# Designs tried in a protein design run: designed miniproteins, single chains. Part 39

Each design is a single chain, and the fold is of that chain. pLDDT is the mean over its residues in the fold that is shown.

## One batch from the design tools (miniprotein)

Design m1335
Fold by ESMFold2-Fast:
Formats: C-alpha cells, structure tokens, sequence
Structure m1335 (fold): chain A 88 residues (1-88)
C-alpha cells in the first residue's frame, strides 16, 4: 500500500538511524510491522526524543511500552511481543 509506505518513510525520517535499525530488528524478531513499532516508539519517547539513542528507549518502563503498544496495535499478543522486545 503506497500510502502506508509513504507514512513509513516519513516516520523513519523522524528517528535517528540507530533507532530505525534497532526497531527493524524488533520487527524481524516479533513479526510486527515496522510502521506500528515506530508509532509505539514515537508515542513513548515523544517528538523531542526521537533522535535519542536506543538506550533512552530501553529506559522506558515495560508497563508504559505495553500501554502504548496496546493503544496502537489493538492486538494483545503483538503488544506484549513489542513491549518485551523493547525492554530486552
């Protein structure tokens, strides 16, 4: 879907390259779409912190990551997979 691809490229440009690569690995491991993982990361980090390191994302509490994932994905299994993968 060209619209989803355009949103994905726009969203990727808001993040640091290191965060994008890390979140691609999370996508590969969980099977969850990269677009949805980027939306979760943006939600928990806020717009000012999108250029921060992977370490800043890993400092987000698992409960906050799970709440954000549930609000974006609506699929409980995928939400739990993302929250767990982002906390290590």
Amino acid sequence: NAKEEQILETLKSEFSPDLVEYLKEVSNKTGVKLLNILKVAKFVLGVKELKETVEELKKVPEDDLLAAARSILENEEDAEKIARALTL
Scores: mean pLDDT 76

Design m1336
Fold by ESMFold2-Fast:
Structure m1336 (fold): chain A 89 residues (1-89)
Amino acid sequence: AVEELKRMGMEAIEKKDWETVLRIARAISLALTNAGKPKEANELLLRVQKAIRDKDWEEVKKLIEEGLRLAEKYASEEDLARALALAKA
C-alpha cells in the first residue's frame, strides 16, 4: 500500500497534477488520524495545500515523502489499504 501510494504521489507531482496530490495527501492524513496522529495529519494537509498554492513542487515532494514515512511507521496495513483505495477513487 505505501509503495503504491508513493508511486502514485511521485507520478502526480511529476505531472503537476495538484488534484491527485491533494487526494493522496488526504488519504495519508486519514491514515495518520486513524493511527492516533491527528496533529501530524492536519499539519501535513495544510502544508501540502500551501505548497501547491505557492507552486513549490519540491516542497510538495518533501511533504508527501514525510507523510508516507509517518504513515508507514504508525498506520496499520489495513488503514494504509483503505487510504490507497480512497486515493484511487
Scores: mean pLDDT 84

Design m1337
Fold by ESMFold2-Fast:
Structure m1337 (fold): chain A 86 residues (1-86)
Amino acid sequence: LEKLKKKAEELLEEAEKKGLEIAKRAAEHALKAVEFAEKNDLLGAIGSVLAALGELIDAERQGDEESARLAEEALRIAMEALKQVK
């Protein structure tokens, strides 16, 4: 989980530097998924994965390809965190 947390933090920093609001929210959801997984909170982790997916869908609907790319990375991190919940 610590490696996933660092990846989510790096993704958040990249989104903030680029001013990508949707990608920033997606990265925040990925970080939250890791936090819920560390606490073995299955429902919290599921909610964070769905929130990250929502941000990816919003980026794609807006044609924001850069935000969609980062949001997809955030979704992958969130899903990997969810898999670690017992």
Scores: mean pLDDT 85

Design m1338
Fold by ESMFold2-Fast:
Structure m1338 (fold): chain A 100 residues (1-100)
Amino acid sequence: SEEERQAFANGLEQQIKELDEALKSKNVKEEAERTLELLIDYLKRVTETSKDPKLKELAEELLKKLEEIRKKFEAGEISAEEALKLAKEALEEALEQVKK
């Protein structure tokens, strides 16, 4: 529905802002761990509660990308800054698809 898409768009915009704030933090690693966990939890709730099949599919794809980013970050394959930047890019791409 229009209301679900607008709510998701607003949620993604808020999460992008939080990722930007995490990138500016003195404790980037701790903020990355916290921000990624909260973001993944948010998307998991969207996938579980959404009645819009296209929105649910978009949220599921985004969740999969973020879980992969978190896995690489936790394994030390990418830095906290890189993880936050990749997460932001994925959210911005999802936001474009929601807004059409």
Scores: mean pLDDT 87

Design m1339
Fold by ESMFold2-Fast:
Formats: structure tokens, sequence, C-alpha cells
Structure m1339 (fold): chain A 59 residues (1-59)
């Protein structure tokens, strides 16, 4: 996590259901001023929508 933040992005896990960890990582990225979140193929659409609602670029 810290190494990814230092590189300017956050990577979300590939769990196919929304979890508190997904939202916590997005909130942490916003707090740290990170602008990019990398998601996996299985990342839930609701989590992706939440990240976009916070102004993050989803890749």
Amino acid sequence: IQKQIDQGYIVLNNIPVPTPTHYDLIDLAVEKGIKKVIVGNDTPQSVIDYAKSKGLEVV
C-alpha cells in the first residue's frame, strides 16, 4: 500500500464483491491526493463508481 501511494496510484484487490477494504483504500487515496486507482477485472462496478465519484481516474 505505502509503496503504491509513493508511486502515485492505488491498486484495488480482485475480490468480486464490495468490501470495506475497497472503500478504505479509495478514501485513503483521496486523503493522500492520489489521482489514479488501478482495478482488476472482477472489481465491482459499485466500487468503481465510488472511486469516480471521489474524482479518481480508474484504470
Scores: mean pLDDT 73

Design m1340
Fold by ESMFold2-Fast:
Structure m1340 (fold): chain A 87 residues (1-87)
Amino acid sequence: MPSPIEQELEEKIKEYEKILKDPNATREEIEKAVNEILQAIGRAMKAGVPKEKLIAFLERVAKIAEENGDEGSKKIFEWVIKEIKES
């Protein structure tokens, strides 16, 4: 069963995708959603969620960023994946 923090990550990813698909969304709203995902990843890591699960969440959100033309955020997520793998 997904933990409460894994459910929070899922909800943050869904909110980010929703914002990306909104033609009225500002860059500030997109950046805030990205930051909220990264903060939730940090909390999940502290809570003992396995690295493999965190990487899976990040790979999925990087794909969402790519599919919606958010190349900047995709690169941020890919960088975080690399850092987690090397830690």
Scores: mean pLDDT 84

Design m1341
Fold by ESMFold2-Fast:
Structure m1341 (fold): chain A 77 residues (1-77)
Amino acid sequence: MKEITEEANKEVQYIYELFKKGKISMDEMEELLELVSRAWMLQVAISTEKDPAKREEYKKELEEVKKERDAKIKKAE
């Protein structure tokens, strides 16, 4: 729990730094922050879900969210 939250906070700080440096727009910052939030929520859901089928669905969604996040960050760099 603490490690997942700590990682998400570091990602949020990095996104704000990209915005401060003028590398991303306000809209791009909002999109990235939403992706970080969604990834964090999915990681929490995976750790608490007792249904193996639902956990697998959350894992697939998490992989898609991470892929989109990473692609947007690479485009901004």
Scores: mean pLDDT 80

Design m1342
Fold by ESMFold2-Fast:
Structure m1342 (fold): chain A 94 residues (1-94)
Amino acid sequence: DEAERLRRILEEAERIAREGEEQIEKNKDDLLKAFEIAVETQRRIAELLLESPVPEYRADAERMLASIETKTQEMIEKVRKLMEEKGKKVPPLP
């Protein structure tokens, strides 16, 4: 059934999201690394949704992939500027 395949895809997407969150937390002091992990996690989720039997989810996944590409470039640029300005990693909040 299509519903069974969709359920499997959503379950895998949830697992990928959780693993991504854990890796981001471990790399919170390295903004570039954290953003790279976040982008990779979202890309993997979108790619799984492209395998969905539901056309609407595939269309949403295509939009997500396009959004990820533009957001990745913007985030990397912003983080690089911040690191260049401060010359070091982000310190912990006081």
Scores: mean pLDDT 73

Design m1343
Fold by ESMFold2-Fast:
Structure m1343 (fold): chain A 68 residues (1-68)
Amino acid sequence: MKAKVTTEDGKVYDATLKRKISSKLSEYEVPEINGTVITPTLKKGEKAEGILITEEGTSKATVEVIEE
């Protein structure tokens, strides 16, 4: 599953589904920034606000699923 992650500062990164944590939560990998995003489980074309985790801390990000 491929996704786009938009950070609070408006930057857009490619992300891929790393794992489903539960039926309601998914974890995405954002390799360009060595980050992960935790968001509600999404289907293709859906988007939601998630929590971006990097070495510098946690922030909000929007995740949109492009491909399942």
Scores: mean pLDDT 82

Design m1344
Fold by ESMFold2-Fast:
Structure m1344 (fold): chain A 70 residues (1-70)
Amino acid sequence: GAADARRAGEAARAAGNAAAASTSAWEKYVSGGFDPRAKEGALRATEAAARGDAEGAIEYAVESAQAAAE
């Protein structure tokens, strides 16, 4: 139904945003020498995004961003 379509679209958008956020944190980790916690968060966000899990992707994206923010 429409709700399923909405959730799928939102999950894809969240996944894209999570992947972008995790990629940014990943780059900062590599170039800036951030702690392994930033790496773990980025990987988790990327995996959740790949699975299309909107809730997980958002949570892991926030975790990654917080770790990257120092």
Scores: mean pLDDT 65

Design m1345
Fold by ESMFold2-Fast:
Formats: structure tokens, sequence, C-alpha cells
Structure m1345 (fold): chain A 65 residues (1-65)
């Protein structure tokens, strides 16, 4: 099933936080854009029939690229 808006935002925040923990330099002004993008992609992947786990992983990888 597709992720809720809150779950999508949470995944985006986690992706950005993990990137920063790994030493990535993400400007603060880019944080909201990346959160929104990761969340939207995760929801689209889940809706297309991917498991939530795979959808989240795919979205994070895409934004990390």
Amino acid sequence: SALSDEEAERLGREAVARAREAGAEIPEDQTEKLIRGAGALASALAESGLSPERAAEGAMQYLAS
C-alpha cells in the first residue's frame, strides 16, 4: 500500500539525516526539497506494487545519487 504523507516525510527526513551523518554536505535550504522528493518517490514506488521496504530504499538511493 502507498505510504501516508507523514510516513513519506519521515523517510525523507531520515534519508537526509543519514546522509549528513555520513559526512555529506547538504545545505539547510535543500533539506525540505530533498525530504519532499524522497517522500514522493517512496509513495509512488509503494503504489506501483513494491514493498514499503523496497520503495523506501529505492527512493533513498535515487536522492543519494
Scores: mean pLDDT 71

Design m1346
Fold by ESMFold2-Fast:
Structure m1346 (fold): chain A 81 residues (1-81)
Amino acid sequence: SETERLVEEIERLGEEHGMPGWLEVARRAREHDLEPEEVRALLKLARASARGDTDFVFSPEEREAILRAWERMKPTPVPPR
């Protein structure tokens, strides 16, 4: 699938550039069934990190996709007792 291909690319970048945080992001993206648009935005961020870019630009849509992906990967809240 498109999502799996994008996740594999994030994992590859994490391995090649010694970024263990991105390996964890790839794992969580698989676990939480992120949408392709969300994974694509995360991949753009991973690529910028791999290059050491500090002045990369995200569109409002890409920024929103990253925030949604981050929210989906949060731990499930414990229900009140």
Scores: mean pLDDT 74

Design m1347
Fold by ESMFold2-Fast:
Structure m1347 (fold): chain A 134 residues (1-134)
Amino acid sequence: SEELKILKEAFDILKETVEKVRQAILDGKSAEEIRKIVDEATEKLQKLLEESTNPLVQEILKAMIDLLNAIKEEVERDLADPSETVDQRLFRLLLVVKTGLDEILRIAKKNNASPEVIELIEKGRKELVETVRK
């Protein structure tokens, strides 16, 4: 399915981006460097959105872009506070990621997505959560 292929590619982009953001936080990178990581991922998801003709896939991709923007905003707030620990920043990243992934699954279920789409989203959610916890 073309829809499954696009969604799998989108989840691979999210996972790679979350891994890079997590590593940047551990490495003490600046908000500007982390913003660049997120912006590059947002551009990739925007291209997938432009190529998709399926309304459900478009809605899911928009929610993924919203998640990336939420990650960027949270990291910028966290890095502005010099008293915040790396563990606290990683915990806030985990909460933002979980919230966005729950919204993606809610959208899919509300739109009566196929069992294959639901399974792909649930697998992607598990993989992204494990990525932040590593």
Scores: mean pLDDT 88

Design m1348
Fold by ESMFold2-Fast:
Structure m1348 (fold): chain A 90 residues (1-90)
Amino acid sequence: MQQLLDQFRQKVTQKGEELAERAAERLVERGLEASGEVTEEMWLELMKFTDQLIEELGVPPEFVPQLRQIGVDIAVEAIRRAVERARERL
């Protein structure tokens, strides 16, 4: 269980960092008025990745809500970091 949770967290965090860098770059190019669109696209992509990873790992249904919540927490933090990075570059 611990190994599965660590692998899940690592992969979702890595995906979140990749998306945060891409989103920050796009926000610098388009301006902060595009933040709603850019962060929504980032959220949807990261949540889709999270759900696919849960299925690939064969997570028992009883643990799916917990892992999905971890994915949500990572997504919220990644979005916050993307916006902060964009503001620092503007």
Scores: mean pLDDT 83

Design m1349
Fold by ESMFold2-Fast:
Structure m1349 (fold): chain A 78 residues (1-78)
Amino acid sequence: MERTEIPPLEELRERLRALAEGLAAKAAASGDRALLERGIAAAEEDVRLADTLPPEVAEAVREAAERLRRALREALAA
């Protein structure tokens, strides 16, 4: 079974996804436009920095960062 040994990459991917969702929800709940704008800029930088990471980690980081950026952008547009 592939679940016998939980690889760090799979766990990292799931944790990054959960963190991105949680951060987006908390930032949106704050109603702080400056915080939302700063969060979007930080997420955009994380997407750029992902290209400097090993390919297996880069994909997980980029996915999480883009997810966060999209959620924050939606909150800012509301």
Scores: mean pLDDT 73

Design m1350
Fold by ESMFold2-Fast:
Structure m1350 (fold): chain A 58 residues (1-58)
Amino acid sequence: MMTKQQIVQRTARKAQELLSDDETSELMRRIADWLRENPDATPEEVEKKAEEELKKAV
C-alpha cells in the first residue's frame, strides 16, 4: 500500500496532466489543508479524499 506522501505525489502528477498550474496549486492546497485538519487519517482515507477533489476539479 502507498504511503500518504506517495498518494499526495501521485495526485499532484495527475493534476498537472489534467489541470492548469493554478488549478493544480489550489487542489494541492485543499488536500494539504484537509491533511492538517485530519492528521490521523489513514492512507486509504487520504486517497479517497484526493480522488474526490481531483474529480471535482476536472
Scores: mean pLDDT 80

Design m1351
Fold by ESMFold2-Fast:
Structure m1351 (fold): chain A 78 residues (1-78)
Amino acid sequence: MEVVATEDATLGAGESKTVTFTAPESGSYLVVGVDKKTGEVVAGRDLGYVAAGETVTATLTNRQKETTDVTVQVLRLG
């Protein structure tokens, strides 16, 4: 598993963030939002197979009841 991109974000309750990236390698991709306080994954989206050079977008929504500081990571699984 490879971290392709990382971005810090602060999301209020119910707020969404759109992440856009271009895949450097073909593979299966995930986008996750990790709570900086707990280290728990609080948002995620499976993008499935993405070919090298394709640009994809994913929207992550903070469904917690409070403002959450997150690290957004784009992960390549293989």
Scores: mean pLDDT 80

Design m1352
Fold by ESMFold2-Fast:
Structure m1352 (fold): chain A 86 residues (1-86)
Amino acid sequence: MEMAPEEELEKVIEEMAERSGLPEEIVEGLREAVKNKDWEKLKKLTYEAALEVARRLEAAGKLSAEEREEIAAWEEKAKAIFAELE
């Protein structure tokens, strides 16, 4: 089943927001970058978001081994999509 690259990116962002508790501001920034096709900004914000989530969850002691693997899998998926767009 075909999914446009931007649609797949939106899905990844939504999954990340739901599971990682990202601030609404970061989620909105990511969606706006996808809408504007600003792939450089999207890539930067995606990595910043992943780092912020990891830092926050680690500080809160809420990261299980499974949750760390989920975050890593999401990050790999986002990187693969970006590579396809370049």
Scores: mean pLDDT 67

Design m1353
Fold by ESMFold2-Fast:
Structure m1353 (fold): chain A 93 residues (1-93)
Amino acid sequence: DMEALREELRKVFSEVLAEIEAILREQGTPEEDIQRLRDEALAGLEDDLATSDADQLRAMIASAKAALEELKEIKNGEEAYKKKKEEALEKHR
């Protein structure tokens, strides 16, 4: 079902985009630049949804899920590093 595949891709892509936005905000990226990235990414998604067949949509869903897992791994590593830095600073208070 093409509609179900499009809906799943929108859902997974929104999760990927949310993780990317969170990383960019943590890095101090301006909200203007984050909004531009979101608009461009969503425009690309809508084009893919309009032009892709079922096999292409399945491949994109799989790629987006893999990207989401990689982003979660990176975020977990960054959070562990930040926690160690915070603990070190607190020790010298």
Scores: mean pLDDT 78

Design m1354
Fold by ESMFold2-Fast:
Formats: C-alpha cells, sequence, structure tokens
Structure m1354 (fold): chain A 90 residues (1-90)
C-alpha cells in the first residue's frame, strides 16, 4: 500500500537528517523509527496505523524532553505533520 511506503521513506529521510545534524541522539531515534517501521508493516487497518503513530509520537516527545534540543523538536514536528497528512489521506 502506498501509504506504508510513504511512511517508510519519511522515516529513512528523518533518520538520515538526525544522523547528519544530531548524531548524539541518532541511536535513540533509530530505535524508535525501527519500532514504527515494524508496526506500520504489520498494520492491517487505519486504527492500527494510527495507534502505531501515536505511540511513536509519545516516544519522540519523551526524547525531545530528555535532549532539550530545539533542532530535534523541529525535525520531530515536521515528521509528525507529514505522518498526520498520510493518515488523513487513508
Amino acid sequence: MEAKERVIELLDRFEKLVEEKLPEVAADVKAIADELREQVLKATNKAEFEEALNATARKLQGLIKKSMDPELAKLVSELLLELQRIIAEL
């Protein structure tokens, strides 16, 4: 399904940007992104997809609070906005 492919592509781009700009949090971001990839690939309906994204948003917000880095907060906000657009098109 095109929506799953778009999410995986966004996660790949997001991880690359974090590795380039914020290498100190790259491992934590990769762990969260890998979990979302697994859950998205296993999702069979919109509700499961939405729950996977909500769980990921909570984990990313926790990482922002721990790092206190405004650049991470910006990158996460941009990712979540694009993910929300994909869900809205389902």
Scores: mean pLDDT 81

Design m1355
Fold by ESMFold2-Fast:
Structure m1355 (fold): chain A 74 residues (1-74)
Amino acid sequence: LSDIEEQAFAEAKTLSEEEVLERARELAEKSLSASPEERARLMAEINGLMRALTDPEVIERVEKIRLEMLKKMN
């Protein structure tokens, strides 16, 4: 999972923060039909994406997406 986070972090540095937000939404949508193992990988990718963000409003929006995914995993 750590490798997935590092890969996502590197990818996010090449994207705008708005593009990172849209990427996080796409990953969250994929998680709805994913296995628990696949959902964990998608969550790790979102965690990596968040590490590249600097805009507090964008960070908050991605964090809300992450928390919604966590609620569905429980």
Scores: mean pLDDT 79

Design m1356
Fold by ESMFold2-Fast:
Structure m1356 (fold): chain A 92 residues (1-92)
Amino acid sequence: DEAIKRIREAKREVAEEAARRLRELAGDETAERVMEYLRKAAESTTEEEIAKYLSEAAKVGEEAGYGDVVQRVMTEALSRMGRAEAEVRAES
């Protein structure tokens, strides 16, 4: 329970930072659409689901003209979320 709460808080912080970067680099509309997929990817338990939402976010970015930015921010955010989860689990 406590570990799950800590993991959720860490993932939320990474998501908020990613949203801020997306707004700065790609604009508010693109950031809002991409953040929907980042949240779904962060809650996914399989690499297949994560890849699906990452792909959908990348398409949104490409349509807006910010494909490279969106792909980079999403990949970094998911990597940081996974790292945070591993660290919390290792502390147990």
Scores: mean pLDDT 77

Design m1357
Fold by ESMFold2-Fast:
Structure m1357 (fold): chain A 90 residues (1-90)
Amino acid sequence: MATLERHRERAEKGLEEAKKNNDEATIKSFELDLRLIDRAEQGLTLEEAREIVLERNKIMQEKYGKPLLPEDEIERRAEELLAWLQAMRA
């Protein structure tokens, strides 16, 4: 089963629903998910994973007042994300 393709389908559907609801923050979140999937298909680096985690956190901070994650937590989440995506590519 092409797990990355399934996640792409879900992200695309989520983006369409977010656009219907004019939910700008959710639109940005799903656009980041699609970028992540594109980069994962080409071989996602740890640096790229960090950037995506940080961008998601900034979107949540700006729109919902969520606190900005400390750098060590961003790195931990990026490593988890990279490992998860590499497992799905196999």
Scores: mean pLDDT 75

Design m1358
Fold by ESMFold2-Fast:
Formats: C-alpha cells, sequence, structure tokens
Structure m1358 (fold): chain A 83 residues (1-83)
C-alpha cells in the first residue's frame, strides 16, 4: 500500500544519508592526513567523497533538500582537498 511504500522509501533514504556521512567521514580523515596517505588511499578517498556527494544529492531530492545540499557541499570540499 502507499503508506507502507512511503515508509520504506523514507527508511531507505535515511540509510543512504547515514552511509553517505560515513563515507564522507572516512574520506575526510584521509584528506586531513594527505601527506602521509598512499596514492591508493587518496584515490579511494576521492571515490568515497564522490559516492557521499551522490548519496547526499539523492537524499536532498527525496527527503530534505537543505540537509542533502549541506552534505554534498562538504563532500565536494573534501574531494577538492584530496586533489
Amino acid sequence: NAAATAEREKRANEILFENAKELLETSRKVAENKDEASEKQIKAAISQADLAASGATAYGKAVDEKRGNELKEEAEKVREELL
């Protein structure tokens, strides 16, 4: 039914947002220690930041545009720090 579908979609988007935050946190730690990070760690961190930005964008469209945009901007900032 529509109510059960809406609840499932909301829960899925909440999980997506939490995963995006976790990816961003992992990426941020690499960015903060970039000088000691290997090339593989930097490439992985860039990929994690990109995934976090994608998740934040999806969450913004489905649930909360402001919260999604804030996380997306943070992810883009971390990505720039890794370059």
Scores: mean pLDDT 84

Design m1359
Fold by ESMFold2-Fast:
Structure m1359 (fold): chain A 70 residues (1-70)
Amino acid sequence: AELEEQLARAREEYRAHQEKADEYKKKLQELIKNGSSLSDIAKALGEYQRHELEAERARARAEELEAKLA
């Protein structure tokens, strides 16, 4: 059903954004350790924060859909 499809999509979005957040977190740590430019560090931090926020939004959406299906 439509709600089940939306739930599957929300769970996939959560997973995808968590994976990207982990990638940018590692990149951010590497850039800081290597003394990279503040611009590069800021860009990696921004991408990390963006994916973390989108993951939390997808998780909240999944929880809402799970409650509707219960």
Scores: mean pLDDT 86

Design m1360
Fold by ESMFold2-Fast:
Structure m1360 (fold): chain A 76 residues (1-76)
Amino acid sequence: MESITAYERQTMSEEEIEALRKEAEEIIEEAKKLPVDTSLTIKLAEKALEYLDQGKYGEATIYLSLARMALEVAKL
């Protein structure tokens, strides 16, 4: 289910934060394995990790969503 309550609140469990970090890291690793330019996908995922480290979970979730979309486009 989409967590609609997390968009601008800096309140997430450590488990949820770890899951988002893992997803961003997996996006970066998957992007690096593709035979196409994935610099945008990697930058978006790195920005999501940066926002997670800053406690800006709303921004992190937005950039993580953009990184997922960019990765799916790169797979086409």
Scores: mean pLDDT 76

Design m1361
Fold by ESMFold2-Fast:
Structure m1361 (fold): chain A 103 residues (1-103)
Amino acid sequence: NKAEEIKQRLEKLLENIKKNGVPPGHTEKELLLGEAVLLIIEKQLSEEEIEEILNWLVEKGIISEEEAKFLKEELLKDDEGISRLVRYLELKAQGKSLSEILK
């Protein structure tokens, strides 16, 4: 299961962040969400596998249920959705909330 492999990688990343801290200029949320999105795209996950990864991020408190719904919709779109997702991640790295990004 590709989703299970990705969850295991994200769990190891989270443990490394807790042990070693976050690199300067980055957040735990940025690193975990960025890694999750990259792996979802690279591994060409199904809708069900994407939902499993996003639900795991919600359970760990990394993203909200609202953010998970938004990200799922964008990941299921063609290249335009991916472009919007990249912009979302850039704005999120700047500390903007989902409501500010969706203005």
Scores: mean pLDDT 73

Design m1362
Fold by ESMFold2-Fast:
Structure m1362 (fold): chain A 58 residues (1-58)
Amino acid sequence: SGEIERLRREGDAVAKQYLDAVRAQQKDPTPAIEQQIQRLKQRLAELQRRLAELAQQR
């Protein structure tokens, strides 16, 4: 469905941002980058939860 496809694309985008942030932290660790990583982890977990809920409803 379009909603599942949209959530998967969102997840891919967030995962890319997460990897970019981790790479940035490895070069120059800062509190701001650490905070960004935590926010991205939370967003990714939320998207995975929504996908699981949609899978249960079918």
Scores: mean pLDDT 83

Design m1363
Fold by ESMFold2-Fast:
Structure m1363 (fold): chain A 84 residues (1-84)
Amino acid sequence: NLKAINAAIDAAALGFAEGRGDEKAVETYRKNLEKIEKEYPFTEEQRKVLDEGRKRALEAAKAGDYDAVMRIATETALKVKEID
């Protein structure tokens, strides 16, 4: 489901932007996630996976581990897809 994959990528990108202090990117990804959620409401389990992905990406960005951010986006997308 493209919806779940896009949401996972945007959640990781949001966390990354937050970790880097990129306020413009934070606003963009936050709005994208809100738009996806309004069109296709997530289950509670999907929301927890997306929130965890965002937190992991934020911590990785703060640590300067940008390779980990890409892995987190992929892992989050796979987990959200499995809940479907």
Scores: mean pLDDT 80

Design m1364
Fold by ESMFold2-Fast:
Structure m1364 (fold): chain A 87 residues (1-87)
Amino acid sequence: HMEEEIREVVEELSKLGFSVGEIADLLTQVAAAPSREEALKIIDEVAPELSEEMKEKIIKIADLLRENRNGPISELIQKILEEFAEK
């Protein structure tokens, strides 16, 4: 379930021309944001074309990454980014 949401986010950002490194940086910046409002501001400045639904998915993923930095979510994100980089 979370794997699918991460894949959808990476796919949409890739369609907008973001590299896997830029996607990783965005997720890290959003996860480091001190509030939801700051997280949305970061997303709006980096990828204003994204739908509200996609912005919500990014915040959800980043929130889980923030709470579990060295856990399964971080490993899952890295795995998905590597799959996109291999193409």
Scores: mean pLDDT 77

Design m1365
Fold by ESMFold2-Fast:
Formats: structure tokens, C-alpha cells, sequence
Structure m1365 (fold): chain A 65 residues (1-65)
């Protein structure tokens, strides 16, 4: 949960700075891996969070954590 919350915060910060979805995906994957999330799960979650960033739905995702 803490790693996932930090990943959402990282995605939101980068999206506000105008980062690309690929930059957001990479940063989120790195945060999840550093938090001890399984590499396969981290890769999947990073992709999903980047897709939420592309739709402007990161705030809704973070509010549910």
C-alpha cells in the first residue's frame, strides 16, 4: 500500500510537470520495485497508473488509497 501510494504521488507530480506517459511509467515502476513489489506486478501496475495519468484520473486513484 505505501509503495502504491508513493507511486501514485510520483505519477501525479510528473504529470503536473508535463512529463511523458513513458517517463511516468518508468518512474512509477522504479518506485514500486524500490518498495519491494514483484517485478511482474510492478510492470503491470506502472502501465495502469500511466494510463490513468493519460486519462486525467490520477487524483481519483490516489483518493482511494
Amino acid sequence: LDALREAYRTALRLARQGASLEEIRRAVEDVLLAGGVDPSAARMAARQIAELAGRGQLDAGLARL
Scores: mean pLDDT 79

Design m1366
Fold by ESMFold2-Fast:
Structure m1366 (fold): chain A 85 residues (1-85)
Amino acid sequence: GPPPSVWRDDPFVIIERAVREGKLTPESLRTFLDNLISSLETIEELEDAIKQLERIKPLLTPEQQKVVDEAIEKLEKKLEELKKK
C-alpha cells in the first residue's frame, strides 16, 4: 500500500488504524461514515470512497461489514443523484 506519510489525512487510514487498535465499534463507524458521506459532493470523491470502503471491508467484523455495506449503498444512491444533474 502507499507509505504512511501519503495517508496522514485519509479517513480510511483512520478506520484501518482503529481496526488494528481494536477501538472501532459498529456505532462509531456508522457515525464516522455518515459524516464522511455528508462531506462528499463530487462524483470522483464518491467513487473513491466506495473503492476504499470495499478495500477495507475484509479487515472488519461482520457487524462492521454490515455498516460498510449500508454506507456503500448510501454512496451509490448519492452518486446516481449527482450523475442525473
Scores: mean pLDDT 76

Design m1367
Fold by ESMFold2-Fast:
Structure m1367 (fold): chain A 61 residues (1-61)
Amino acid sequence: MDAARARLAARAADLPPRTRRRVEAVLEGLQNGEQGSAVARRLGVSVDAVRRAGALLDELL
């Protein structure tokens, strides 16, 4: 696990499982160079949901 994933795992321990899974998926997408729309399609959620998860990821890192 890289440093960003380890840090996210520690800080996301108190988050609801759905929120944690979404934030982890956004981090994975960013590391792979995916667009937000591609992450939204993969998760079956709206682009706005991915954008909110990205904002939360910034706060957790």
Scores: mean pLDDT 75

Design m1368
Fold by ESMFold2-Fast:
Structure m1368 (fold): chain A 76 residues (1-76)
Amino acid sequence: AKVVEGTIYLPFVGSGDFLIKNDKTGKRVVAKVSGNEKVLTVTWEGEAGGYTVLAGDRFIVATFDGEPGTHTIKEG
């Protein structure tokens, strides 16, 4: 994954569910992700704030300040 200006760029994985963790509370929620390595749409429900994306055993450190809902993430 690549992070540019707080924007998450995951490897091209197509549509899928990713586990994200709230950096303040440690609560884990499922984010629905679609798109490609350059443009992603991420949707989740939870508290606003910083989140870390977890992909299997690989720690993809991507912190973004976001509100719950649908967010479009683009290559910078």
Scores: mean pLDDT 57

Design m1369
Fold by ESMFold2-Fast:
Structure m1369 (fold): chain A 58 residues (1-58)
Amino acid sequence: RDTALRVAEAIAATAGLSVGAVLDPRPSRATVRRLAEGLGMSPAEARELARELHRAAA
């Protein structure tokens, strides 16, 4: 939980997003795109990362 929240905070800062946007169980296409661009990954990979972070933070 706490580790997932800290990772989400670091990712949010890197991608220019709020922590709440990164941890959203149904992230918008715009959020997925920003994650992909910020982390240098595909949109599919960014969506899976967001889903995994949400699950770990729950």
Scores: mean pLDDT 76

